Designed miniproteins, single chains, continued (5). Designs and how they scored, part 73

Each design is a single chain, and the fold is of that chain. pLDDT is the mean over its residues in the fold that is shown.

## One batch from the design tools (miniprotein)

Design m18524
Fold by ESMFold2-Fast:
Structure m18524 (fold): chain A 73 residues (1-73)
Amino acid sequence: SLDKAARAFEEAAKVARDAGLDEMAQHFETASQAYRAGDVETAAQHATRAMKLALDGGVEEEVIEAMAKALAG
């Protein structure tokens, strides 16, 4: 459901915030809000941006794994 997807992105945002990855967290937070509003296209764009920042930013593997677990629900 869109609500479950929104919660998963909220948890991923929290993991990113705790790791000091504020720009990534902002994109996950925006994706969560978009899913709650039913705007799947905007949610997907922001989620993709957050994941791209993780790949490009040299984020520690442990943090990536924690975010992946949050997104899996």
Scores: mean pLDDT 81

Design m18525
Fold by ESMFold2-Fast:
Structure m18525 (fold): chain A 79 residues (1-79)
Amino acid sequence: EKEEAELEKKISKEFTEKLIKELKELQAKRKLSDEELAELLTEKSIEANKKAYEEYKLERAKKIAEALEEAIELERKRE
């Protein structure tokens, strides 16, 4: 679904932007090379994307379950 893909992309982008900022601060503090920073950024970006995706899937499943319960209850009340 397009809406699901857009939400996932937005969450991943927000995490990636935060990670870039934190890693740049770490580079300055630890005096890391650009290559070392690139490796850390790649690793952290993959980790953040996996977390965002898992949380999105769980939240999506919860909302679907709630919507189904509400639809069933409404149908019972309508008779």
Scores: mean pLDDT 68

Design m18526
Fold by ESMFold2-Fast:
Structure m18526 (fold): chain A 72 residues (1-72)
Amino acid sequence: SDFQSIAKKALEEVLKRFPELSEEQKKDIEEAIKNSKNIEELEEKLKEVILKNPSDILKAAALDLLELLRQK
């Protein structure tokens, strides 16, 4: 979908700013995008990811991704 394509491109920029994210954290964000049709769904999926594995860097990366998508 258009949303998933836009979100994937935004994630590439986020990953450049947060190179310390683990492979597991990157995959969790990618799966959240894959299973989301819009920003609202993505925000809920990212909240689930953060609740299962709380990390300041993961939370920062998730917020950065959501901000980029809201600015587009």
Scores: mean pLDDT 83

Design m18527
Fold by ESMFold2-Fast:
Structure m18527 (fold): chain A 73 residues (1-73)
Amino acid sequence: SHRAEAERYFELGKEYLAAGDPEKALEYFKKAIEADPYNLGLWQEIGKLLYEAGLYDSLEELNKLALEYADKL
């Protein structure tokens, strides 16, 4: 399912974030969102992780992606 695919990418993103690879983490977080873009909880969890990690440029990238999907709702 889209939800299961999104969860797999989300877990990979968290693993890369823990490994100190924020660029790869963002890549997989974006894949997670693309798999299940209307899962509001997923957007919130990723945003919180990026904010707590101090990855503000990545958070801005996430917010730009959110605007693209908002126009599709």
Scores: mean pLDDT 86

Design m18528
Fold by ESMFold2-Fast:
Structure m18528 (fold): chain A 79 residues (1-79)
Amino acid sequence: LEEEGERLVRELEEAIRQAEEAIKAGDVKTAMAHVRRAFELVRKLEELSKKNPSLEDKVKALRQRVEEVALQVAAAADA
């Protein structure tokens, strides 16, 4: 459970980073794809946190980051 949570956290952090980089590059479609993947990973981590409470705070922080990046992607798509 701990190892699975750590793997998903790393994948989520990478998806967030890739979305941010795609926004900077002006690649809105790629950024949207990474944001969608990030939300999928957040959902999986939230389920995992029910069995491993030590993940809850980290998952909440990462969810907030995904929401912030999603707003940036939405703004970039409108430009």
Scores: mean pLDDT 81

Design m18529
Fold by ESMFold2-Fast:
Structure m18529 (fold): chain A 100 residues (1-100)
Amino acid sequence: SAMDLLDKLEEQAKKLIAELSKVDKKAAEEVKKLFDELLPQIRKAIENKDYEEAEKLLFELQKKLKEIYDKLVEEDKLTEEIKELLNEIGSLIDEILEEI
């Protein structure tokens, strides 16, 4: 279900924040704030069957994660662990978008 995928997304986000905190504390704080802001809103939109709002918020999450990815590449801070976590998070977002 979309809710089960959101729970997996939240767990992967926690892992991403932990790995980012080892290389870039500012990026870790930015990712934490992003997920703290958007995940509750996405969950509420899906619970309310407001799939247009859920899709909009998921695309915003993807866009902001891509901006963080690009910055990490530019600053030579993209570790293999961070790359794998960002790829898994991207896959989970795509799966949620397919469910709604």
Scores: mean pLDDT 90

Design m18530
Fold by ESMFold2-Fast:
Structure m18530 (fold): chain A 102 residues (1-102)
Amino acid sequence: SLADQVRASGPEGAQLVDYLQQASFSAFTLDLDSAVQYMGLAVQHLKRAEATLSPADAQLARQYLDRMTSDIVNLLDIMSIGASKKQQEELNQAKDQILKVA
């Protein structure tokens, strides 16, 4: 899997995978503040790690971040279906924050 390839690149890749999986799990459990926080940590970590990763590993890491961002955004969109107006507003705010940091 792409996650396994990113983990195999070393500790920086493994940390990125951990942050993005935590973001995904938080989104799935409606812990939207934690989902946004972990996404921000993932983006900051990748920006720092890009200086020490090979170009190929940095590209794989960016592809994985982009894929996980899309998957989380799609999850939030699915969760908004049939949700209350207040919950839809909270989900849309979290989605907007995630898209702004990625």
Scores: mean pLDDT 89

Design m18531
Fold by ESMFold2-Fast:
Structure m18531 (fold): chain A 130 residues (1-130)
Amino acid sequence: SRLGDLIVNGSEDELAALFQQALADGDLEAALRLLVYMVLLGDARAPALVDQLVARLEAQGLGEVAAALRAWYDALIHKLTVDPSSDELARAGERLRAAGVAAGFDPALLDAILGTLEGDPDAARALAES
């Protein structure tokens, strides 16, 4: 129904607004969590939001996290659109986890993010509850 579509679109707009607030506050973990929800929803803004978070990470001196995030997102899109048998996503995820932990990110949050995008329902629950 058109009313249902408007409610869903309103929720995606709210997530995008929360992402911009997290970037403004320097809460990069909250920004990453919100970005993952936007990616899972298939929101057309997700590529631009990845670019924004990467730029913010680079500006904060977190260049390895920025590079790892971009590589991981590119590997995810490749697996979803080109090669579902690709193991690049797993390697890029390991790099993102290592870079994030070294930067002071919560390992449990990173594990929940990576597991959610691999289709683990327990990881999806942990991400929603964090």
Scores: mean pLDDT 77

Design m18532
Fold by ESMFold2-Fast:
Structure m18532 (fold): chain A 85 residues (1-85)
Amino acid sequence: SIEVTPKVEIMAENLLKDYPSLKELPKEVVLAVAKWAYDNRLSLTPFLEPAEKEGKLVEVAKRLYEGIKNGTAEKTFEELKKEYG
């Protein structure tokens, strides 16, 4: 169960507006990614745009979500920044 605050929900909605390919993902995945970024005071924007342009954003979001589930989100985030940033 994901603890969703109104701010996290707004952040997830903004991600879906800016990156429509994320609509292919379950709501749980987008909310988890938004919550992780919010809780850690991190911006995802630097690598989301390059990933979207390459048609890889759904894959990138899934990789970050698996990292969140497995406690390796920080490592995955740094890898994504190197690949797309």
Scores: mean pLDDT 82

Design m18533
Fold by ESMFold2-Fast:
Structure m18533 (fold): chain A 72 residues (1-72)
Amino acid sequence: EKLKKAEEAREKVRQTALDYIRKQDPTLSEEEAEKRFEELDEKARKDYFNMTPEQIAKRKELEKKYEEELKK
């Protein structure tokens, strides 16, 4: 169950990161975007540690929404 939450978060982070990479450099190919994603992934992990209380609250809301959908 906890793994599903982590995977969902990762999927969203991955999608957002890829979108950000493409927006930042639209000339990047899929392979280059993946390489940039690796660098962004490391940054995202550090960012997670520096999350503000407001960001944590928003995350909890998303988690609750996902759990509510599952409990339905």
Scores: mean pLDDT 65

Design m18534
Fold by ESMFold2-Fast:
Structure m18534 (fold): chain A 85 residues (1-85)
Amino acid sequence: SMEKKIEELVEKAKEAARKKDYDELFKYLNETIQLISQMRLEDEEKGNELAQKVIEELEKLKETSDEEMRRVLDLAIARLKKLMS
């Protein structure tokens, strides 16, 4: 399902962030945002629920991240919030 693909991409993004692999992180965050955008077109309520869950996971990841990583994660969070507006 698309939900499982989003969950898998978020886990890959978290692993990339731990390794400070910014190229992989940007790739997985972009793919996650695209799939959430697609889900919102099919089911807006479900897409918004998934966006909120991803925001929560990225906010948690920020707690153990350095300043540079926090800025990258903040940009992804802002993009997800914009999709929900």
Scores: mean pLDDT 87

Design m18535
Fold by ESMFold2-Fast:
Order: structure tokens, then sequence, then C-alpha cells
Structure m18535 (fold): chain A 81 residues (1-81)
């Protein structure tokens, strides 16, 4: 099951993707990690798409770094399991 921190991050990422009118692939990737939070490949795919989304929409470097770090921390936890 998803922790509260993981749920809050995924809810935020969904809001951000919808606000930016991002590629539907981002929303699909969020749904994939929600279905199987232990699927490392799903988390890595989400990270890739989120970074591409932030670059395409010229999100500030500071915000990109913070969000990437949050995703990396969750991915590291999944890898350790």
Amino acid sequence: SLSEREQNLLDFLRWLAEALKADPAVLEAIDAVRRDPADLAAWERLRELVLQMMEAHKVSPEFREDLAAALDALIARVRAA
C-alpha cells in the first residue's frame, strides 16, 4: 500500500500535470504506480516523464531539483525492498 507521503506526492504530481496540460502519459504513469507501488519500472517511468514534463514547461531549476529529489527518495525505498 502507498504511504501518506507517497499518496500526497502522487496527488500533487497529478494536479501539476493537469494544470500544465501535460501529455496523458504522465497521468497513466501515476496510475501505474498507484496500482503497484512495488513496481520499480513504473516508478522509474514516472520519474522520466515528470522530468520531461518539467523541462517542456520551463519549470524553475530549483523546483525541478526538489521534485526530482522527492521521487529519487521514493525510488530508492522501492529498490531497497
Scores: mean pLDDT 85

Design m18536
Fold by ESMFold2-Fast:
Structure m18536 (fold): chain A 92 residues (1-92)
Amino acid sequence: SEEATARELEELLKEVAELAKKGEPEEKIEEVRERMFRLVQETYHYDPELAEKVRRAIEYAVEVEIRRGKGESEEELLERARKEYEEREELE
């Protein structure tokens, strides 16, 4: 179920955020990321294009939570988001 997968991914992303805030080893965060990717692969194996898009979104979300946990300010996170949005809009 896509809804069940979305809920599970949301919970795993919260787990990533908590691990990053606590300064847990990168190996623990990577383990959670691998679990998320496995869920995407199993749920969207019928649609590889959609699986790739969801996987990319997860990769980005996890990176944001890791940077937030490492003490990057909200201003820095917003600035990175703006730059990526601007670059994407300029190119296509």
Scores: mean pLDDT 74

Design m18537
Fold by ESMFold2-Fast:
Structure m18537 (fold): chain A 108 residues (1-108)
Amino acid sequence: KEEIYKEVAERLQKKLDERLASLTPEEIQKLIDEYAKKPVEELKKQLREHVSRLREEVDKAIELMQNIKEGKNPEQDKKELEREIDEAVEHAFRASLLYRALKKKQEK
């Protein structure tokens, strides 16, 4: 059980690092500034939605990793795992940007 959580966490961290490295600091700041143009309530709603989706994708990734270890349909489960990890990474990335935008608006 702990091994499955570790493997999922390591894959998420690697993909998140790659996603962050794919953008310049200026591109990240531009995305934050675009979010900061939106009302605080809209940003809070989007943040909650991305956090909710992240939790769902992580739970599914853990389930898929368990299925792979049990030998149930390994090729399809591996493809679904990669998709769930990629989706979780994007939701985590978007949540981070939304949080930074909210912080900027509250520090006026």
Scores: mean pLDDT 84

Design m18538
Fold by ESMFold2-Fast:
Structure m18538 (fold): chain A 100 residues (1-100)
Amino acid sequence: SSLIEELGKLMKELEKAIKENDIEKAVEIVNRIMELVSKMPLPEEVRKELLERIKKIKEDLANAKTLEEMEKAFEKLEQVLVEAYILYQEALDAERAAAE
C-alpha cells in the first residue's frame, strides 16, 4: 500500500528529526502522519480515537525538553501506528470480502 509506504518514510524522517533535536520538523512530520491516518478507510469513531491519541503524542513531542522525552513520544507513536496498521488491514480484508 502506498499509504503504508508513505507512513514508513515519514517515521524514518521523524526519527532523524528527533536525533537532530529539530522539534519544529518533528511536529510537521507528525501533522503529515495525522493527515494520512485521517485518509484511512476506518470506522469514524476508531479513526477519531487514533487521531486524538496521535494529537496527544504531538503535544508531548512539542513540549519535550530532552531527547529521552522525544524518544518516548516516538515509541508511543510507533505503538499507535502498529494498531492503525492492523485495523487498516482488517478494513481492507472486509472490503475484499464484500466485493465477492
Scores: mean pLDDT 85

Design m18539
Fold by ESMFold2-Fast:
Structure m18539 (fold): chain A 100 residues (1-100)
Amino acid sequence: SKLEELAERLHEELNKLEEAILNKAPKEEFIELFERYVEAALEVIRALKDNPEEKKSAVEQFKETVKDLAKKAVEAGVISEEEAKKLVEEAEKRLEEELK
């Protein structure tokens, strides 16, 4: 299904982000991959338009995932705590907007 294809893309983007953290990638590369992950998550959420409860659940799950990824990136020294906070706040705002 289209949703399965979007979920597979999301999984690939998550793997790239986790590898960037593990390999202590340059900050610019990490931020680009983080943005790609958020875009893939938004596409999954948009595909759930016919299921409001699943859409809300997906938003909450993705909010927790972006917080976890940002925390791991700070712990790995890839980004600062201030940069992590800004990335998470922007991502959460974009995810929350999809519930309207």
Scores: mean pLDDT 87

Design m18540
Fold by ESMFold2-Fast:
Structure m18540 (fold): chain A 91 residues (1-91)
Amino acid sequence: SAKEQSRREIERALEVLRLAGRILRLVDEYETTRDRAAFTAGLRELGVSDADIARIIAAVTDPSTGGGELLGLLFGVAIRLVDRREAERRA
């Protein structure tokens, strides 16, 4: 039903927001500690792909990166993570 589809989409959106928030906490920690090894390890533990880890590192180490650009990148990464986790749950 439309109501059940809406419920599933809301649950998916909440999972995306939760993952984006977790990645943002790792970014905040990295900006405080400057420990790139810990930052990379944290992203890998979350299941972020090596390609997306490289994109995040490039963005957060570039002082010209704007907040909107970073936000878009983090949501894109979180969406890809949720899509992979959903595919794994179906397999």
Scores: mean pLDDT 86

Design m18541
Fold by ESMFold2-Fast:
Structure m18541 (fold): chain A 91 residues (1-91)
Amino acid sequence: SADEIQERAREAAERLRSLVSDETLQAIEDATGARIKALAAKGPVTLAQYAQAVVDATREVLARSGLSPERQREALEAMEEIVAAQEQLLS
């Protein structure tokens, strides 16, 4: 159900916040915004393109964060869960 999907998204978001700093989260938002802006310049952005932009931005920022490979993977998995939940709610 939509409520169960929203609950999973909140749990994933809480996990992400526990794994990374607020500065890292802001950097992910900034990098995502830049990627979405570049896509929007070429035409309407699809939900799949948005989802991929978030994941790609997250991977890029985490690679520069200085976090361990294990913590980077856990944070990326949490973001992928958030994005998957958003796609399910908007489809």
Scores: mean pLDDT 87

Design m18542
Fold by ESMFold2-Fast:
Structure m18542 (fold): chain A 107 residues (1-107)
Amino acid sequence: MTDEQIKDHLIAAGISEAEADKIIAEKASPDEIVEKLLENEVRRTRAALDAHDRPDTPEDVHSDLVTATVRLASLLESRGADPALMDALMRAPTAEERRALLDRLLS
């Protein structure tokens, strides 16, 4: 992943441009930043999955889950994650199965 791609992900996560530039400049390696971003995106995706499983889930929660999944997919792709595991995550019919796949992707 390039520094510009990492910066774009940080900004998309709600970090200011100046703060993103500082994080990039202080890194020991791009891989460390990617792993930290991946952990944060996984936590956000799990929270969105928990909210999405409610019987009266608001539309905003569905939108947040989609956004979190897309960001997670971009980060996993940049790390060379198995595309089959990513496809399985996106197609999983239950939150339990999605959490198990997230745990596997982080392993």
Scores: mean pLDDT 64

Design m18543
Fold by ESMFold2-Fast:
Structure m18543 (fold): chain A 63 residues (1-63)
Amino acid sequence: SMREQLLKLIGEILSKIGDIFDLERQLKTATGAQKAALQAKIDALNTSIQNLMAQMQALDKQV
């Protein structure tokens, strides 16, 4: 159902936000190439969250 799909998308978004907080904590002590790699992972997670939010918006329009 659409409700089940929305709840799944919300869960995936919250999980990725948690991953970003963990990476941000690591980023505070990182230097050089490690800092760049961690930032790239955070950027990828932010892009993934934006895509999931777009999927939620698309489902909402079908209601």
Scores: mean pLDDT 85

Design m18544
Fold by ESMFold2-Fast:
Structure m18544 (fold): chain A 64 residues (1-64)
Amino acid sequence: SSIMEEIDRVFLGMKAGAEATKDMDLSSSDRLRVIGLAAAKAANEKLSYEEAKEFAREKARELA
């Protein structure tokens, strides 16, 4: 079912966002925001893990 694939992409994006930002000087709220944005982007645009990580790094840089 397509809904399970969307859920898998959400979790992929969350994990990618957390991994990409783990060593960055971000507040907890900014880190959670980036993780949420990576999850949404991965689900909506079917990003790979590496694409989601790069997106998360880019968004984190915008908040710094």
Scores: mean pLDDT 85

Design m18545
Fold by ESMFold2-Fast:
Structure m18545 (fold): chain A 91 residues (1-91)
Amino acid sequence: GDHMEQARRDAEGALEHARGAQEAESPEKQAGYVVGAMGDGLGGALHGVRGGDEEAVEYVIRAGEEGAKLEGAGGLAGTAALNSARGGAER
C-alpha cells in the first residue's frame, strides 16, 4: 500500500536536506541538515523493509546516492542518508 509513497517522501526529504546542507552558511545549520538526511534515509529504508518492499528500499538508496554527488556539506548529508538507508536495509 503506502510503503512506496512513504519511501518517495523520505527520499525527497533526504535530497532536500542534502541541498539545504550545501546552501547552509553555518556549521550548526549544516549539521542539522546532515542529521535530517540521516533520519530520512533510515526511516525510508526501515519503512520499506517493514512493508516487505525491496523496490521502496532501493528507491531510498538511489536518492542517497544522488545526494552524495552534491558538493561540500551537501555531499556529506547525501552520504549520511545513503549510509543510514543501507544500514536500515541490511540488518
Scores: mean pLDDT 82

Design m18546
Fold by ESMFold2-Fast:
Structure m18546 (fold): chain A 104 residues (1-104)
Amino acid sequence: MDAEEALRRGREHLDRAGRLLSEALALPGAPAEAIFAVGTLVGLAGIAVGVAEIAPEGAAAAEIGERLAEAAEEAARALVEALRAGDEEGVEAARRRAEEALAG
């Protein structure tokens, strides 16, 4: 897969991750620790994708951006689904997923 495709997928994952994080923030009862972990991952993914956009020669930056953005979307989606279901274990799993992605 080339850097341009990785960057495009990274932007798509990041857009969905940001939208899901906004949804999680609007839901009642979200633990601060879960919001902080998922929000930090979305922010880091945004930085990585942004760096890849201004450094087109950096294929590694585009791949890192895609990976982080995909992980951010997965964590944010899991958090939204768990919050809507009242699933405390699922909220904790989403937090841990985000922390594991951040630990890289």
Scores: mean pLDDT 85

Design m18547
Fold by ESMFold2-Fast:
Formats: structure tokens, C-alpha cells, sequence
Structure m18547 (fold): chain A 94 residues (1-94)
């Protein structure tokens, strides 16, 4: 998906989250942000099993505050990108 290769500049709150996940670059791709979000959700044990498999509960986390949601589906890349859009400025490739 060409959208995943889009270079973006995260806002301050999302940048701080990405730095906590080891992403130090000022300009990143949407794919790198999605990978960091997935790694965070699995590392923190936020992902549901059973009937709600793939849903991450983030309501009491820094990520939930940044995205403004209590939960999201890790398989819904378009939904996650829509939640990220207010936190991002698209930029040309470096």
C-alpha cells in the first residue's frame, strides 16, 4: 500500500511515544508508526484473545490519550491511520 510509505512528521505527543519505542527519527513512514503501535500493544499485553481477538485496549495508556480512543482493532490499518491523521503532518521523502 503506497499510503504506508508516506513520510510524516509526528506531533510532540506522538513523537515522545515513538521515542519511547526506539524510533528517534524526526520524519518517519506510516508503516514505521503502525509497527511501533503494534509492538507497544503486544509488549504491554493490551491485545484481546477470544471473541475480541486483535482488539487492543489502550484507554489507560499514553497511546490511548494520543489517539483519543479506549480501544482499536490492530488489523484495521485504515482505522488506525484515521486516528493518527490529526497527529501527523505529511512531508516529502527525505
Amino acid sequence: DALLNQYVRPNEALRAFLESMGVQEEVVTLAEILAAIRDYAFRKGLVHTGENRGVADVGDTELGKILGVDSFNLADEEGIIALLAPQLTPVPAP
Scores: mean pLDDT 79

Design m18548
Fold by ESMFold2-Fast:
Structure m18548 (fold): chain A 89 residues (1-89)
Amino acid sequence: EEVEKLKKEAEEYKKNADRLKKIYDSTQANMDAYQAQAEALRAADPVGKAAEIARLEKKSTAYQNAMDAVKKGLEKNEKKRKELEEKIK
């Protein structure tokens, strides 16, 4: 029965990892969109669009920071899941 509790805990970590991965993927998509916009402006008019590029890069940096936090959460969750799965074997 202890094994059954460990299995349930491992399943919860797996579900949490899936949720965090979806958040990571959506945050990555938003970051990529802002970076693509900044890159396009930089390629077209780096001097005339400097202020707009800086604004987009600031927004991208905020998403990068949020993504780094989610990534660290995913790494912790994955380590705990692996530990529990090894104990179940």
Scores: mean pLDDT 79

Design m18549
Fold by ESMFold2-Fast:
Structure m18549 (fold): chain A 77 residues (1-77)
Amino acid sequence: MYLGDVPPEVLAELRKRYPSVTQVSSIEQALERMQPGDKLFVFGDRPTLLEQARQLTAAGYIVTRATADMLEFYRPR
């Protein structure tokens, strides 16, 4: 799953690696839809990413990768 404004070239690469990747509209929707073992890619500016990271890590999600504009989260099995 992915959340936020994704550049078209980044979205194309993400879909190439994860053909079944789907967009979610909010953190709440991601928390409802993600199953154990799922990954969430969150895109945005740094302040937005930090707040979203706080919410997701509080929910038990693990940050597996970080860039300036993206965080990758994993829901533990």
Scores: mean pLDDT 78

Design m18550
Fold by ESMFold2-Fast:
Structure m18550 (fold): chain A 66 residues (1-66)
Amino acid sequence: GAAKDGEAAAKAGAAGDAAGAATSGWHMYQLNPDNEAGKKAAEAGKAGDAKAAAEYGRLSFQIGQS
């Protein structure tokens, strides 16, 4: 579900796994299109920006928990 995908995005991003963060962030965005952080994590991951992907993955996880 959305919370699990958000947690996965945050963990992948924290580990520097831009591709993993992108995948999980995209899943969060698809489940909750109001979660722009998930979309931005996916976009940053595709661009190879691991730092931005990590930050947006973390935000996606926090939004999924609220």
Scores: mean pLDDT 65

Design m18551
Fold by ESMFold2-Fast:
Structure m18551 (fold): chain A 97 residues (1-97)
Amino acid sequence: MKRKMRITLEEGPDGLWNVRAEITSDSEVGWHVTLTLDTSSKPAMRGTHQLVEGSTTDTFVAEGISREEAERLAAALEQYAKDLGVDEIEPVEYRYY
């Protein structure tokens, strides 16, 4: 089973940032990613799981945070993916308004 992570930081019109992390698996075998970060002082992330024939995608989103918080969260997500043994981690993508 091949797993891939993509992290996107998107600037909003208000100067606040959104973070989107997607972990995609090429298998339907019920692999669920539970985000187990120490979030006691970090922005909360909303998680969703999507099943498509032959693949699953776990998506984690944080919205309306500062750029510094977004970059810190992206670094934590990249480390989390490494700890999970994700096969491919794409470079963090920045999308400016």
Scores: mean pLDDT 68

Design m18552
Fold by ESMFold2-Fast:
Structure m18552 (fold): chain A 55 residues (1-55)
Amino acid sequence: PEFTLEFAVDGDKDLLEGEKVTIKYKDGSVKEYEGKVLIDPSEVESVEIAGKLVL
């Protein structure tokens, strides 16, 4: 699948937009999102789209 991933910083959070995004947090938790999601960049360790590491 094709994805558009956009990062925008708003305070302490980034806005992600895509079809499927997997976010790994620094506390070890992993969450999968669909579409647009707002993330806290201070708590994020890595981001993957369709199993591909992008951050």
Scores: mean pLDDT 59

Design m18553
Fold by ESMFold2-Fast:
Structure m18553 (fold): chain A 82 residues (1-82)
Amino acid sequence: SDARELVRLALEGQLLLHRGAPQERLDAIAEEVERLLERDREGVEEVARELERELEEEIKRRGVRTVEELEELYEERIRELE
């Protein structure tokens, strides 16, 4: 779904930001996010917020404390959202 793709792109963007990626790559992800929001911004954002809430609860459950642990969890969720 568009909402799953939005959350996947948001996680990819966070990984790139943590790794110090160039602004051009961050801008490309932002453009893809806006493209997904064009059809149904409100509906897509509502579903994405729920998926993000589930991720936050998983972070708390696992006791993620380092950037490396967070990146590993993000990579797992990106695969699950594919």
Scores: mean pLDDT 76

Design m18554
Fold by ESMFold2-Fast:
Structure m18554 (fold): chain A 90 residues (1-90)
Amino acid sequence: MSKEEAAEEFARILEEYLVEVEGLSREEAQKQAKQAKDELLKLSKKDLADGLRYLAGVFRAMAERAKDPEKAALYQEVADRLEALAEEVE
């Protein structure tokens, strides 16, 4: 997978998370996802993959700490998607 394709896929994952889990408007979620994508495009493939793995770890920790099992499942889904994306970029 190219760095550009990975950054675009990350933006989609982040937008969906912000709307579905954090309750942000689609407009606000798209703005934040675009900013995150633009920052990722400045990174090397290795740094992007490392960053995605770091974020996957953060979401996994959030899932473990969540009291709501439905929110825990959503955090775990985001973590799994980010881990898979990091592997595709390597």
Scores: mean pLDDT 85

Design m18555
Fold by ESMFold2-Fast:
Structure m18555 (fold): chain A 65 residues (1-65)
Amino acid sequence: SAAEIRAAAERLARELLGLSPVEARAVAHELAKHIATDAEGVLAGLERTYGREPARRIVEELLRL
């Protein structure tokens, strides 16, 4: 569900990106909105801001849900 993707994304953003709860929630909202329709765009956006390895791990974990 979208709620499960948002919860997982918020946790991963805190764990892998070192974001605050407020920042992680905002990132999770955008990830959940786009991951099902544009996973490549989500990956590219995360790689530009946070680097390749954390971006790849987040996208792979969300796509396994």
Scores: mean pLDDT 85

Design m18556
Fold by ESMFold2-Fast:
Structure m18556 (fold): chain A 88 residues (1-88)
Amino acid sequence: DALLELAEEIIRRYGEYLPEHLRNDPEALAQALATYLELNASYLRSDEGLARLSRQLAPMLLLPDAPEEVREELARFLHERLREILEA
Protein backbone atom coordinates (compact mmCIF):
# COMPACT_ATOMS: atom_id res chain seq x y z
CA ASP A 1 0.00 0.00 0.00
CA ALA A 2 1.77 3.13 -1.30
CA LEU A 3 -0.04 5.52 1.06
CA LEU A 4 0.78 3.35 4.09
CA GLU A 5 4.47 3.35 3.07
CA LEU A 6 4.28 7.15 2.67
CA ALA A 7 2.67 7.47 6.13
CA GLU A 8 5.46 5.36 7.67
CA GLU A 9 8.11 7.54 5.94
CA ILE A 10 6.44 10.74 7.21
CA ILE A 11 6.39 9.36 10.79
CA ARG A 12 10.05 8.27 10.53
CA ARG A 13 11.25 11.66 9.20
CA TYR A 14 8.87 14.12 10.90
CA GLY A 15 7.25 12.13 13.74
CA GLU A 16 8.39 14.51 16.52
CA TYR A 17 6.33 17.26 14.81
CA LEU A 18 3.16 15.15 14.31
CA PRO A 19 0.20 14.90 16.71
CA GLU A 20 0.40 11.78 18.92
CA HIS A 21 -2.66 10.16 17.31
CA LEU A 22 -0.96 10.29 13.86
CA ARG A 23 2.62 9.63 15.07
CA ASN A 24 1.59 6.32 16.70
CA ASP A 25 -0.86 5.15 14.02
CA PRO A 26 0.52 4.83 10.44
CA GLU A 27 -2.83 3.45 9.24
CA ALA A 28 -4.70 6.51 10.58
CA LEU A 29 -2.20 8.81 8.82
CA ALA A 30 -2.53 6.81 5.58
CA GLN A 31 -6.34 7.06 5.83
CA ALA A 32 -6.13 10.84 6.44
CA LEU A 33 -3.89 11.18 3.36
CA ALA A 34 -6.26 9.04 1.25
CA THR A 35 -9.31 11.08 2.35
CA TYR A 36 -7.61 14.43 1.66
CA LEU A 37 -6.42 13.29 -1.81
CA GLU A 38 -9.93 11.97 -2.62
CA LEU A 39 -11.56 15.29 -1.61
CA ASN A 40 -9.01 17.20 -3.72
CA ALA A 41 -8.77 14.82 -6.71
CA SER A 42 -8.86 17.71 -9.26
CA TYR A 43 -5.47 18.92 -7.91
CA LEU A 44 -3.92 15.52 -8.76
CA ARG A 45 -4.22 16.18 -12.52
CA SER A 46 -1.17 18.50 -12.73
CA ASP A 47 2.22 18.87 -11.08
CA GLU A 48 1.36 22.47 -10.11
CA GLY A 49 -1.89 21.27 -8.50
CA LEU A 50 -0.05 18.51 -6.63
CA ALA A 51 2.56 21.03 -5.37
CA ARG A 52 -0.20 23.34 -4.11
CA LEU A 53 -2.06 20.41 -2.47
CA SER A 54 1.19 19.33 -0.74
CA ARG A 55 1.76 22.87 0.63
CA GLN A 56 -1.83 22.94 1.98
CA LEU A 57 -1.65 19.41 3.43
CA ALA A 58 1.72 19.73 5.26
CA PRO A 59 0.58 22.26 7.93
CA MET A 60 -2.62 20.22 8.52
CA LEU A 61 -0.53 17.18 9.51
CA LEU A 62 1.90 19.07 11.77
CA LEU A 63 1.62 20.44 15.32
CA PRO A 64 1.00 24.25 15.44
CA ASP A 65 4.47 24.86 16.95
CA ALA A 66 6.33 22.98 14.19
CA PRO A 67 9.06 25.20 12.63
CA GLU A 68 8.24 26.86 9.28
CA GLU A 69 11.25 25.07 7.74
CA VAL A 70 9.75 21.69 8.70
CA ARG A 71 6.41 22.66 7.08
CA GLU A 72 8.23 23.61 3.84
CA GLU A 73 10.36 20.44 3.92
CA LEU A 74 7.31 18.19 4.48
CA ALA A 75 5.45 19.97 1.64
CA ARG A 76 8.36 19.31 -0.77
CA PHE A 77 8.64 15.69 0.45
CA LEU A 78 4.88 15.13 -0.03
CA HIS A 79 4.99 16.67 -3.53
CA GLU A 80 7.87 14.37 -4.58
CA ARG A 81 6.42 11.18 -3.06
CA LEU A 82 2.83 11.75 -4.22
CA ARG A 83 4.09 12.44 -7.75
CA GLU A 84 6.03 9.12 -7.67
CA ILE A 85 2.96 7.24 -6.37
CA LEU A 86 0.61 8.75 -9.00
CA GLU A 87 3.09 8.15 -11.88
CA ALA A 88 3.49 4.46 -10.89
Scores: mean pLDDT 84

Design m18557
Fold by ESMFold2-Fast:
Structure m18557 (fold): chain A 55 residues (1-55)
Amino acid sequence: VPSPDERLALFLEELRRLDEEREMRARRKQMSIQESNEEFDRLVREASRRVEERL
């Protein structure tokens, strides 16, 4: 199984990619802080899911 450090590195990489997409989308829509926080929570869950699927 991957080490905790390797798992964290993969998670942060996926999170960074998803956050870039979120930032681009938020710029277009002028999202509120609350909407941005909700979207970020979704990205964290998605990044975690992608790491699990890749392992």
Scores: mean pLDDT 75

